# Ledger of designs, part 23: designed miniproteins, single chains, continued (5)

Each design is a single chain, and the fold is of that chain. pLDDT is the mean over its residues in the fold that is shown.

## One batch from the design tools (miniprotein)

Design m16774
Fold by ESMFold2-Fast:
Structure m16774 (fold): chain A 80 residues (1-80)
Amino acid sequence: MARETVEKAIREVQEAAKKAGLEVDIKVYPRDQVEEALKETEKSLREAKKTGKIKVYVPEDDAGAAERTALAALRVIELL
């Protein structure tokens, strides 16, 4: 179920950010804004090392996009 995948992705990002000492804001985006959510997440992740903050926008109805967003966030957190 897409909702469970999204919740798992959110949880993993929150845990990784907490371990890295980063401030994290997570928002769920409706399905029609998936592309915008991914672009905003990628932009925030590029600035994370400089700002110490990340914003993660997770699509509500797209499990694949949610997983891709979580993977991108986790990869950036691991590099910090």
Scores: mean pLDDT 68

Design m16775
Fold by ESMFold2-Fast:
Structure m16775 (fold): chain A 63 residues (1-63)
Amino acid sequence: MKPLSEKERRVRLVAIETARELYPDASLDELAKMLGVSKEEAERLIAEYERWKAEHPEELPIR
């Protein structure tokens, strides 16, 4: 995958947050399908979101 810009990365993080809020019991396969990405990419986005959230607990994306 090509490197994403900061704005593109934020859009992906917001998408994963929204998907997890709407479908908290969804599997990686279901999240990947909803986002239109591979299972490996979905797993990477979830890991990036969790790391970002740990670094910015007071600035969680609201959408």
Scores: mean pLDDT 68

Design m16776
Fold by ESMFold2-Fast:
Structure m16776 (fold): chain A 99 residues (1-99)
Amino acid sequence: SMETERRIAAALLLLEPRDRAVHLWLASRGWLFSTPLPPDGRPTVAQLAELPGIDEATARRLLATYDRDPSVAALGRTLGVAPSTISRTLRRIRREFGS
């Protein structure tokens, strides 16, 4: 559960970088960034690597995957998480955290 949630966190931060509910969910898990996100909302390699279970190599692969195919399916494949699990988690987060 926790390992899967960490992978989903990385995917959602790329797919929904400005979603307040996603950021509140990250904070509730204690997954806070040492620096604010860039103005475009796109996380850096260093910021993604601050997430538990995401190393710099994984962060670079995620950003490269997103730049080529910014889809739930592509990020899910890179992280080993089913696209439906990512989508259901986003829906739950939005319901739970005031969206």
Scores: mean pLDDT 81

Design m16777
Fold by ESMFold2-Fast:
Structure m16777 (fold): chain A 84 residues (1-84)
Amino acid sequence: SAATEELRALAREVMDLILDKYPDDVSAGIFAIGLASLIHSTGMTPQQLADGLIRLLKRGQKEFPELRATLEAAMERVRAILAS
């Protein structure tokens, strides 16, 4: 669905942002692997994909406090995609 494609695109955008900002950070690498698992997931509904993405973004806000506002904006985008 369009919503599933938009959620995967958003997850990839966040993954690329994290890897760009923290190229040698192990925690950033682990977080990126979590996002990649959602991007490559099969059989998930848009709601399940969104729930998984929000869970990871909330974890990211705790691990990367400097990105709290950026990741909050990403969660708002997830909610907007589901509302469409």
Scores: mean pLDDT 85

Design m16778
Fold by ESMFold2-Fast:
Structure m16778 (fold): chain A 71 residues (1-71)
Amino acid sequence: SKYEEFVRAKSEFDRALVAEETSSSAHPEALRAALERYIKALVDLFGKSALKIFGEPLRERVEAVLARKTP
């Protein structure tokens, strides 16, 4: 089910985001992979407009979180 994948992808993304924000060690590839999976699930469920509406803001948020860990 596209909806079940969406729920799973969102949960994994939320966990990866919290882990990156709270960890002293950088795991940018894990967070980026979770983001891409979540965006794909959003597009599969809601259509290609989800990429612009949700995907682009989510990518910006992830890169901002990762940038805070780089001096």
Scores: mean pLDDT 79

Design m16779
Fold by ESMFold2-Fast:
Structure m16779 (fold): chain A 83 residues (1-83)
Amino acid sequence: SKNAEEMKELAKKHLSPDLAKEFIEALEVLEKSEDIRVIIGQVLRLIGLLLDAEAQGLPQEVVDKMLELLRKLLKEKLEKLEK
């Protein structure tokens, strides 16, 4: 997914190494899963990690961009599961 690849690049550039690792791992589970409960769980985890990064000084514009990419990725993922 192009949205997932862009999110991984942003995580590597802007997040601490530990947060970037956890973020990328959660994102990869989200990409590979076809279980709606796992997908929702990983989305909530990714939002939590972004809030932690914001508390650590991540600029609001980067948070907003990553949330928009996550929204697009979730929409694409759900559309593929329903069709």
Scores: mean pLDDT 84

Design m16780
Fold by ESMFold2-Fast:
Structure m16780 (fold): chain A 93 residues (1-93)
Amino acid sequence: STLVQLKSVALEALAFSESVLTDLDKQGKLSTETYVALKLQIIGSKEELRLNLPASTIAKSVVSLLETVGSLTSDPDELAQINSFISQLNELI
């Protein structure tokens, strides 16, 4: 596995997580506190990528975010995509 591939998957996962959170917020399914906390977590993971932190650190951060977002959505397509990203990231570390 390469760091470049891991960074690519992580960026896609973060963008997808942001879209899911926006959808949940638009539906009134998120508290303001949860929405803000998860948006800050996405920003933090993007900074880890920018700073070239170790692959395992980036992967753990993004997987943790994906697991939390997955717990908040009931959309089967979103859940399938989240599980796909988690699997890909775990295979790259």
Scores: mean pLDDT 88

Design m16781
Fold by ESMFold2-Fast:
Structure m16781 (fold): chain A 107 residues (1-107)
Amino acid sequence: SFEEVLKEVIEELEKAREKYKGTPFGKVLDRLIEVLKEALEKKMSKEEFLQAFRDYLRQLTPEELQFVLAFFGKLREKYKDNPELKEFLTELIRLAAEVLEEQTAAA
């Protein structure tokens, strides 16, 4: 289920947050965890969550977007044999790449 996918991603983000505590990347992960937890609390649909996630991504710098892309890329490789998680992570990567392209296109 989408709820189970969100919970698994939150657990991975919380592990990464502990590892990157006190760094700028840790702050990016903190905010991302808040976005996913809010989706669970509000019982958001996948589509509603993806809109909230896109709004979060638009607040990030290009360097922070690159960190998010690298993180989800590694996570997608870890879960390559889990089709539901792989699909979800692929959508998150696509959105982050789209926002990065929008920000790095000649202003």
Scores: mean pLDDT 85

Design m16782
Fold by ESMFold2-Fast:
Structure m16782 (fold): chain A 73 residues (1-73)
Amino acid sequence: LSNMTPEELAEQFRLKIMELFKTSGVGKKEVEELAKRLELDSETQAGLQRIVNGKATPEEQISLLKIILEKLE
């Protein structure tokens, strides 16, 4: 990890998170619960639903993950 470029690291994190979303059964209920716990706005919640439904672009996925990580700081 420490020898990767920031772009490569971001892409690997995006792929792993998307894999978890698709394989761990994260659906509408899980997104709603996460949004409540992190006090996410409605736009961010809609973006997460797009990810779960496979409608988000890679750029949207990275942007949403960044927002979530900032709220967890």
Scores: mean pLDDT 68

Design m16783
Fold by ESMFold2-Fast:
Structure m16783 (fold): chain A 62 residues (1-62)
Amino acid sequence: MKLTIEEARELWDFLRDTSRTEPDEKQREWIIKLQEHYGLEADGVAGPRTAIALERYLETEG
């Protein structure tokens, strides 16, 4: 499944402003889509590797 650029931007804003808040089910789904896109472990946890992947996604797709 491919993460849309709109979903990626919303996820980026969430992670920047609420880094200590647990993602909801929708945001976790976006994290998993991003992780699958880059071949990372699709655990739905927004760690440093996932944050770097999101920056790359916005850089290449945005």
Scores: mean pLDDT 74

Design m16784
Fold by ESMFold2-Fast:
Structure m16784 (fold): chain A 75 residues (1-75)
Amino acid sequence: SSGEKGLKVGLIRRNTEGTILAIEEGDLDGALTLIDTLKPFVSDEELEELREAALAKDIERLRKLTDEIIDRILS
């Protein structure tokens, strides 16, 4: 349903902002923990790409991957 897609998108957006804040604060373990909470909403490949971006502290890549995941959900 449209409402279910909106809830998933909102959760994913909030998760990414939390992950970026954790990286900026030097809490890489917290960032990875937040990414792992996305397991029910993303593919294993998407999850691994998000983890790799966080390990690299690549905020631009995290935002790009998040946008791609959201576009897939909204399609």
Scores: mean pLDDT 87

Design m16785
Fold by ESMFold2-Fast:
Structure m16785 (fold): chain A 85 residues (1-85)
Amino acid sequence: KEKFLEALKKLLDRLVAEGRITPEEAEQILKIFEEYYDKTPPVIRDIAERALIGAEKNPDASLEDIENVIRTVINEIKSAAKLNE
């Protein structure tokens, strides 16, 4: 959980630094992940963690690629968490 949130925060910090999202949007995204993480099935969490860590470690990843990974992962986590309620 902590390493996952640290990886996400680094990606969000990069998007803010490049002017792609606002600091407020980055904070809202982090809160969404923290709120839904424990409600999300382990299989979906593992997929999400691998995708975000992969994006952070990929030196060839564009800012658009990073945004698309974050958006996809948020949608999957939210959808999976609602099914588990």
Scores: mean pLDDT 74

Design m16786
Fold by ESMFold2-Fast:
Structure m16786 (fold): chain A 82 residues (1-82)
Amino acid sequence: SEELRERIRRLAKEFYPLTDEEADRVADQALQHREEAEKIAEEFKKKYPNLTPEQIANAVFTYLASKGRLALGAYAAVLLLE
């Protein structure tokens, strides 16, 4: 959805100095990996039941961004914060 795309876009820009075009590209790429993002969010939530949603979101985003998977990390983080 446009709302989900915008949330992913905003979260990516919060952590990286992206142009509007770069942020749009990240969000579009992220939406191509919906099933992977949902699976990762579910796995991190199950592995860290004592952490807050915000702590898990920060951890998953940082981990995936460090692996060169910024778009996937942003989507998974948004799902954890919903």
Scores: mean pLDDT 84

Design m16787
Fold by ESMFold2-Fast:
Structure m16787 (fold): chain A 93 residues (1-93)
Amino acid sequence: SAKEKEIAERIAKSLSEWIKELLKDQPELAEELIALIEEVLERVLAGEMTVEEGLEELRRRVEELLKKYNVPEELRDKILEAIDIAIDSVRES
């Protein structure tokens, strides 16, 4: 639906802007995380998955990427928690 697409775009923009600021000293990691956000957004906009399903997929792929980069657990948990908050916000709608 149009409403679901608007929610997806809003969440993707907010997460991408937050990641850019959080990881400004790690631009390569920020770019890869934003690329994952954009890829999942495209699939939601194409109707392949719901916003909630897209965020759950994003969470799995982000966790794998952060492990690949040996990101410290505290920073990894912070990033994953931001996605979990986004999932909860969609469920409340």
Scores: mean pLDDT 86

Design m16788
Fold by ESMFold2-Fast:
Structure m16788 (fold): chain A 113 residues (1-113)
Amino acid sequence: QEELYRELEAWMRRLLADPEILEKVRQYLATGEYVESDDPRLQIYLLVIDALVYAGQGKYDEALKYLDRAIELARELGDDELVELLERLKELIENKELDVEAAMLAAVNGLLP
């Protein structure tokens, strides 16, 4: 699982290295409003964040719904590595084995100074 969180952090960090995506993510976190974007990677990121929030609240069915949507978008992109990463994350949520604190820290690390 430690390797999964490192892979998640690496993907999120690469995505948030784009200043336009970073700004849209910051706006979403500040307002709580879904930010419309033509970049499906941003949509996947926001769906993963929502899934982790729901998992942290013990709302595993909701978490899986958001994660399944993220997996579908990753498949549409043809990003096989991202699909595998998100499917492994899904298995941890299904088994209630997800370290939500570690996963959330990995996901938001690119937003921190």
Scores: mean pLDDT 78

Design m16789
Fold by ESMFold2-Fast:
Structure m16789 (fold): chain A 65 residues (1-65)
Amino acid sequence: PLAVLRATAQELAAQVKAGKIPDDATIRARAREVSAAAGLPEGLVEAMLRTTIENAKAGIDDAAR
């Protein structure tokens, strides 16, 4: 359930931190997969994944690592 969503969100955030920005198509595909696997609405999953990615992009502090 939510653990699957969290794991996927962390994977996407890690890609952002590694300099690989997920495409909208990738985010949508991941949201669909998580929605099907976790039984959550696709739109909700997509919104949560996008929020996680946005936070990673906007608030990341690469200089401190």
Scores: mean pLDDT 75

Design m16790
Fold by ESMFold2-Fast:
Structure m16790 (fold): chain A 141 residues (1-141)
Amino acid sequence: SPIKVMILVYSPSGALTRASREAAERLSRDYGYDVTLRELPLTAEDIALAAEADVIIFVADVVDGKLPEIMEEELELLRSLSSLKDKPKILVVVGRDLKVAEEVAKKAKEKYGLDAYVVLQKPVDIEEFVKKLVEAIESVS
């Protein structure tokens, strides 16, 4: 069976949702992953769908040197849910300053018990995004 990947994006501007859709299309087409993309906040149906995933990927921008509160709330929720706590989780952090984004991602990985993180600079290069996602998925699958 193909690896089932669920991508959960927080993108108020829609820019990160568009980049994530392009990356998801390439993961499906070039790597054979079964990719589902949803925007935060999660519905009950999204939580049920995440329980069927082999890997869960969170995608968020750095805002004022931090993860958005909505993303922090979802990371804590999925860590605490019995159906999802043991699922491999990857965090993608996008920022204008790579050093700040790296610190944010590293702290979140430690705080929420994440399996991997990926850091990307704005504007997002889709080729780089896809390559780093594949490497992270392979490291946790």
Scores: mean pLDDT 90

Design m16791
Fold by ESMFold2-Fast:
Structure m16791 (fold): chain A 94 residues (1-94)
Amino acid sequence: MAERLRELAREAEAAGDPLVAAAAEAYAAGDEQKATLLEVAAQIEAVALAIEGRLEEAAQTYEHLARLYELLGDEELAARYRRIAEELRRLAEE
């Protein structure tokens, strides 16, 4: 599990989602308090990007958050964030 979280952290960092990357790394290290704060920061950033009309960037952050929650075992939250990402991408293409 920790190795999969670190893989997600590397992918998120490379994609330009440093807050999701930091959250995944914090979970891999067992620092749940730091991880939770970084998750909230990533969610706030995704909302800010969407408000600015940067819909593809917001969608990417939500997709990385969905993968994080899937690895943590929260399938319902993962599905919710994937749906938000898909809706944002659809809006970006219109």
Scores: mean pLDDT 84

Design m16792
Fold by ESMFold2-Fast:
Structure m16792 (fold): chain A 73 residues (1-73)
Amino acid sequence: AGKKIVDGLKKAMEAGDVAGVGAAAYEGRKHVEEMSEEELKEFVKLGEEALKTATGSARKAVEEGIKAAKEAL
């Protein structure tokens, strides 16, 4: 589960897909309890990078995802 979420976020960021970034962040937030410490750390790192370009609802989803992942660590 965690690898798919991390890979999805990374792919969406590489494509400049703002909606995809938001969707991946939302899924990550829902599944933080099933993610490994390594996957959570990578998700936070990617999320912080995504915040440089994310706007609107996608930005909020990323911010909430980072918060949830940090709380799970």
Scores: mean pLDDT 80

Design m16793
Fold by ESMFold2-Fast:
Structure m16793 (fold): chain A 105 residues (1-105)
Amino acid sequence: MVASADVTPEQTLRLAEFLELVGRDLESPTLLRVAEMMRAHPERPPTPFLLMMLMEYHMGVLSPAEAQFVRDLFFGGTERARRLWDAVERVLSGGDPEEAYAAYR
């Protein structure tokens, strides 16, 4: 059923909750769509859904706030990116998505 992901369906659902919180705060149709797809299909690897955000970033169709989130998620080298990766790791490890988002902002 699943091709290659090291994440469980439960971890995918928790990550989807986190992305929905971010998507609602940023008013992001892209993030909300990715979260909905992950929640609908938690047995599938999340990577292809996450890569859709990176594709829209390269197409230049994202708002500045959405583009900043995608940069923080896919490109390292900033304190903000470090906070996002810490938040993602916490969520995947069973942490509360709301608390993780609050730590990122």
Scores: mean pLDDT 79

Design m16794
Fold by ESMFold2-Fast:
Structure m16794 (fold): chain A 95 residues (1-95)
Amino acid sequence: MEELKALTPEQRLARYNEEAERVSREGAAFGAQMTEQELDAFVDELVAKLKAEGRTELADDIRAMYERLKAAGVSVAEIAAYLMSFLVAHRFAEA
C-alpha cells in the first residue's frame, strides 16, 4: 500500500499489470491443487481477517462473489484466480 502511493500513475499501472498477470497465473495454479473445502476455509479466513482490519465492504464483496461463482458452477481453480485478481484490483484502487 505505502509503496503504491509513492508511484506515478504510469508506474502504478505497470505494477498493476505485472501483479495481475502473476497473481492470475499463481491463483489458477493454487486453485488447481485445492479442494472445494480448502477454498471455502480460505475464503472464511480471508473474510474474517478483512473484517478484523475494518475492511467490511471488501469482505462482504468477496463473500458475495464467492457465493455467486459457486452457484454458477465455476471451478475451484477459476474461483481462486478471480479472488486473487479481485484483491489485486482493490489494492491498486485504494492506493
Scores: mean pLDDT 73

Design m16795
Fold by ESMFold2-Fast:
Structure m16795 (fold): chain A 91 residues (1-91)
Amino acid sequence: MKELEEKVKELIEEHGLPKVVELAALLASIPDVDEAEKLLKKVLETKKVEEAIAELRAKMTPEQQLRVEAARLLAEGRVEEARRLYEEALA
């Protein structure tokens, strides 16, 4: 756990909290937990957060994309915009 926590901290420092939250939301949207864990380990090793986000977004449904975008906006402090997208995803 200590090693994983430090690697996640490094990702937040390099890419910012909103991008890391977007990545986490995308990984949480993968039904296969083993696949999600494998992708997380690869991102922690390569630090290629933007590439991982692009690949995962391409595989997402429109509803999943709205939820991920809402999480990212919330992490940026754009609470009103996040609320609107979250509401659309629930409709």
Scores: mean pLDDT 73

Design m16796
Fold by ESMFold2-Fast:
Structure m16796 (fold): chain A 62 residues (1-62)
Amino acid sequence: SPLEAAAQAYADSLIEAYRMSTDPRVKESLKNSLLELAEQLRAQGLLDLAERIEKKLEELEK
């Protein structure tokens, strides 16, 4: 769906920005944006996409 495609593109953009950033404050802001996106996606019933974003975020913090 267009909404799922847009949400995935937005998530990918935030994840890339997180990977490229060296500033802890910027990383925390991007993490919070990803968590907010995942929560919004869960509220819309897009559970699989929300879980993929949450799992990717956990991998980035290791």
Scores: mean pLDDT 85

Design m16797
Fold by ESMFold2-Fast:
Structure m16797 (fold): chain A 64 residues (1-64)
Amino acid sequence: MEVTVELYDENGNLIEKVTVPEDDVAEAVRRLLEKLQALGRSGRIRVYDPEGRLLREFDAEPAP
């Protein structure tokens, strides 16, 4: 089964969207978090199933 991982900025704007197999979702989330942190920005990651149901949500903040 495929899931959609979306990265949003602090204003709720979609920065990046990837579709990955369910088994790869943790790695996709990690890569997007690293990308956001490398940019020095806060944001949010959401993971959706194929039906559009929210499975997971992560808040991401820049390093202190």
Scores: mean pLDDT 77

Design m16798
Fold by ESMFold2-Fast:
Order: sequence, then structure tokens, then C-alpha cells
Structure m16798 (fold): chain A 73 residues (1-73)
Amino acid sequence: ASEELIEKAKEVLREEAALLGVELPEERLEELAREIAELFELGLAGKLSSEEFYERTTRLFFEALAEARREAA
């Protein structure tokens, strides 16, 4: 995945997490952004459906939120 795509994904993830009252560490944001960017590239290559993309990205995001909340407790 391109660094530009990763940076864009980080920005979106940071904003979405903030709306839910969660602060994700920069390292975790970068990891998530790289995974999501990779899934997006697979979608562009026709190796992943848009439905699978949304399902997988949503799962990854909420798993990270749950982890952050657990670590903060």
C-alpha cells in the first residue's frame, strides 16, 4: 500500500475513534491504516469485494477500539 493511502486511512481512523471517545496510539493507528490500505489495494485489484472490504475494515476498527478501552481500564 502507498504511504499516501496509509496517511489518509490514519486520518479517517483517528477522527472516527475520537467521535467514539477513544484515543488510539499513533503506532496502533499506523498498523490499522496499513492493514486497511492493504485491503483497499486488494479491492482495487479485484481480489476483494466491497462487501468484504467493509466487513473486514469494520471488524478491525472495532477490535482496536475494544483493545484500547481494555488497556485503558
Scores: mean pLDDT 79

Design m16799
Fold by ESMFold2-Fast:
Structure m16799 (fold): chain A 63 residues (1-63)
Amino acid sequence: MDGDRLAQKIYDEGVELAKTKGADYAISWMTKQLNEAVSQGKLSQDTADTALRFATSRAKQVS
């Protein structure tokens, strides 16, 4: 799986978590997943940072 697909999957799952458990929980979860993926070489730092910015904004809107 390429990094862009992985980042999108984490984003989608995090948005659903924001709806059920709130924005703070979802943002914490997404941050952990993205940082882990970067540490494993599955994502670039730039891709992770971009995904987290969009995810943070969206999580706050839906929670």
Scores: mean pLDDT 80

Design m16800
Fold by ESMFold2-Fast:
Structure m16800 (fold): chain A 63 residues (1-63)
Amino acid sequence: SMTAENLLLAAMYAVKENDFALARKYLEQALALGAEKHTVLLDQLARIAEAKGDLELAALARA
């Protein structure tokens, strides 16, 4: 089973490879596992998503 932390790391790699749909699925799964406490990883994901132009993914990571 994937941990919330590993799913957030996988989401960041997906964004770097421009697979925004996969990144969103990993983020949603991480949030379902209680990823909200991983504030540093969520902020990093949001910043990378914004830099790539996916404002919806960035907003989801900051919610």
Scores: mean pLDDT 83

Design m16801
Fold by ESMFold2-Fast:
Structure m16801 (fold): chain A 95 residues (1-95)
Amino acid sequence: MEKEIEELKEELLEKVKKATEGLPVTEMPLEDVTQLVAAIYFKDQSTVDRLLKKGRPTEDVLEEAARLVAEVLVREPVDDMYTLLALLNQELDSL
């Protein structure tokens, strides 16, 4: 499970870095960055476009968001973005 989480985290980090290439770095809340990672994973382009107007997240917040998303996706059978966001909100409330 830990290896699967790390592999998925790295995949999510690469996808977000590619999607945010050339955007200015801004301080985004962890909640917004987890939503961005989830939207990129499920290919919700409308949510991606909305969040990218805020800029590119800092590396530390992005890595934490990617880890949280990867952990939820590996632990739970999630096939839609709304279920993932509900589980992520529960995880964020625990931080």
Scores: mean pLDDT 81

Design m16802
Fold by ESMFold2-Fast:
Structure m16802 (fold): chain A 70 residues (1-70)
Amino acid sequence: SNVRELLDKTIKEYPEYKDEFEQLKNELDAAEARYQADPSPESARRYMAAVLDAIGFVIEVELKKKKEEK
């Protein structure tokens, strides 16, 4: 849930990346739903990968935008 809040906040700050963030949210939701329905090491790894992908993209967007402000 905290990652979704981070994604929503970043969409508000950088609306030009809305489509990419919405895709990451959909992937996160699918991975979480799979993990909740069928908990396993594999579904846990996929869920963690989706979380890391979302956080990684937030960092990439923030760093890119800070560079553009110079």
Scores: mean pLDDT 83

Design m16803
Fold by ESMFold2-Fast:
Structure m16803 (fold): chain A 109 residues (1-109)
Amino acid sequence: LIKKAFAYAEAGFIEASAGDLEGAEDNLNKAIELLKQVPGSNDALAEAYMIGGIAYLQAGDAEKAVELFEKAVEVAESPETKRRAYELLAMAYRALGDYEKAREWLEKA
């Protein structure tokens, strides 16, 4: 199930990179719904949100990337996964031109 969820997340990443944000959202939502069905998958769920956020960031939608990275921060459990989510959230805020928020999140990492 987790492997299938990440396959959907990767498909969403490819679609976003090609400019198909609607297809990307559909595939990322499928990944998220599959991971929500797996007990103890909070870090895997955070990773799916991070993959989605990176895809939107590369597509130029930094606002959507912030939203997805914030969800990753919320569900992440391990210190390692939280640190990665903080770093990505800082990257997304830099893309928005919000260097103060970027610094704040980077300091949490």
Scores: mean pLDDT 79

Design m16804
Fold by ESMFold2-Fast:
Structure m16804 (fold): chain A 63 residues (1-63)
Amino acid sequence: NLANLNELIQLIEQGSVSSDLLQELRNLISSATPQQREQLRAALQKSPVKLQEVQDLLQELDL
C-alpha cells in the first residue's frame, strides 16, 4: 500500500484525477495512518485540480 500511496500522490500532483482514483483515495483514508493522511492532504492541496470531490476528500481527511 505504500507503493500505491506514492503512485496516487504523483497522479494527484500532476492533476490526473479520475473517479477511480478518488474511490481508491476514499478506501485508503479509512485505513490510513496519520502520516499517510498528511501526505494525501498535502498532495491534494498542491493539486492543480480544483474539483468539488477533491475538497470533499480534504474534509474527510480532517475527520
Scores: mean pLDDT 71

Design m16805
Fold by ESMFold2-Fast:
Structure m16805 (fold): chain A 95 residues (1-95)
Amino acid sequence: MRSADDLERLAERLDEIAQLDDKDDQIRAFEELRPEFASPELADRLLEQLRQSDVATARRILRQRAVNYYTAAGIERAAESFDRRLEEERLKRLL
């Protein structure tokens, strides 16, 4: 899985693209972001959806994806916190 920081950075960049008023600018900015996706197939499918959508629909799609990545980053941070707590409990059992 990607780190929480990687997911949050990707979400922030998707929100930035969503704020663009021009469809061609949205598509260009997304194409620059494509290599940062873990799945090239997912990135390609999302790009095709953006190409087929108007600016308002593209903005909605991008913002929804950003929310999904923000949520995933939150889950990852919670998992990291849980792992730390488990290690603390393991150490307490050894002491």
Scores: mean pLDDT 76

Design m16806
Fold by ESMFold2-Fast:
Structure m16806 (fold): chain A 70 residues (1-70)
Amino acid sequence: MPVEVADRREVTLNGRRLTVTVWRMDDGTFLAEVFDSETGELLARATSKDPEEAARKAIEKARRRLEEEE
């Protein structure tokens, strides 16, 4: 079944520009994906019944990922 974009935004973490995309899934779950805006690398994914919670979880995972990369 098709996945629809629910929200898209940019955030800056540790001086890096990230793109956050939140997808609405057919089962009522939201999937948030965080990409590095310069490289296009997928840094984190998170799911939740709340789109804002999914985005927050994905951003937190991306922040941790970037801290481990340094």
Scores: mean pLDDT 78

Design m16807
Fold by ESMFold2-Fast:
Formats: structure tokens, sequence, C-alpha cells
Structure m16807 (fold): chain A 80 residues (1-80)
């Protein structure tokens, strides 16, 4: 039960992270960042949430999808 509960908690956090990016309304950004999150789902859920917060912050600053993707990748790479 504990392992299943931890998996559900991780999956719920990943979904929350994806929803944060999708909420921007930018489909290309949501697609690119979601792909990166799925590729890095083995990282702690808190790191995935921080990555999407950074993506949303950069999006609000008017950064390009390419710049946002690079910053998200750098943040996740530091957590490996």
Amino acid sequence: MEELREQIDRDATLVAAIVNVVSTGDKELAREVTGILVENQDLPPEVLLEATRKANELYDQGKSVEEIVEEVKKLLEKAK
C-alpha cells in the first residue's frame, strides 16, 4: 500500500505540474515542457513543480518557448 500511495502521490504531482504549464494557454510550450517532465519523472515531484513554476515565470516575462525549454532542462539537470 505504501509503494502504491507514493506512486499515486508522484503521479498526482506530475499532473499538477503539467496543468500549471497548460494553464498558460500556449500549446507549444505545454507540449515541450510536458515532454521534458515525462522524460524526467524519476526526479522528486517538488523539482518537477519548481520547473513548471520557472516555466510560467519566464512565459510571463515574454521569453520564447526555446528559452523556457532550455531553462527548464538546466533546472532538471542540476537535480540529477
Scores: mean pLDDT 76

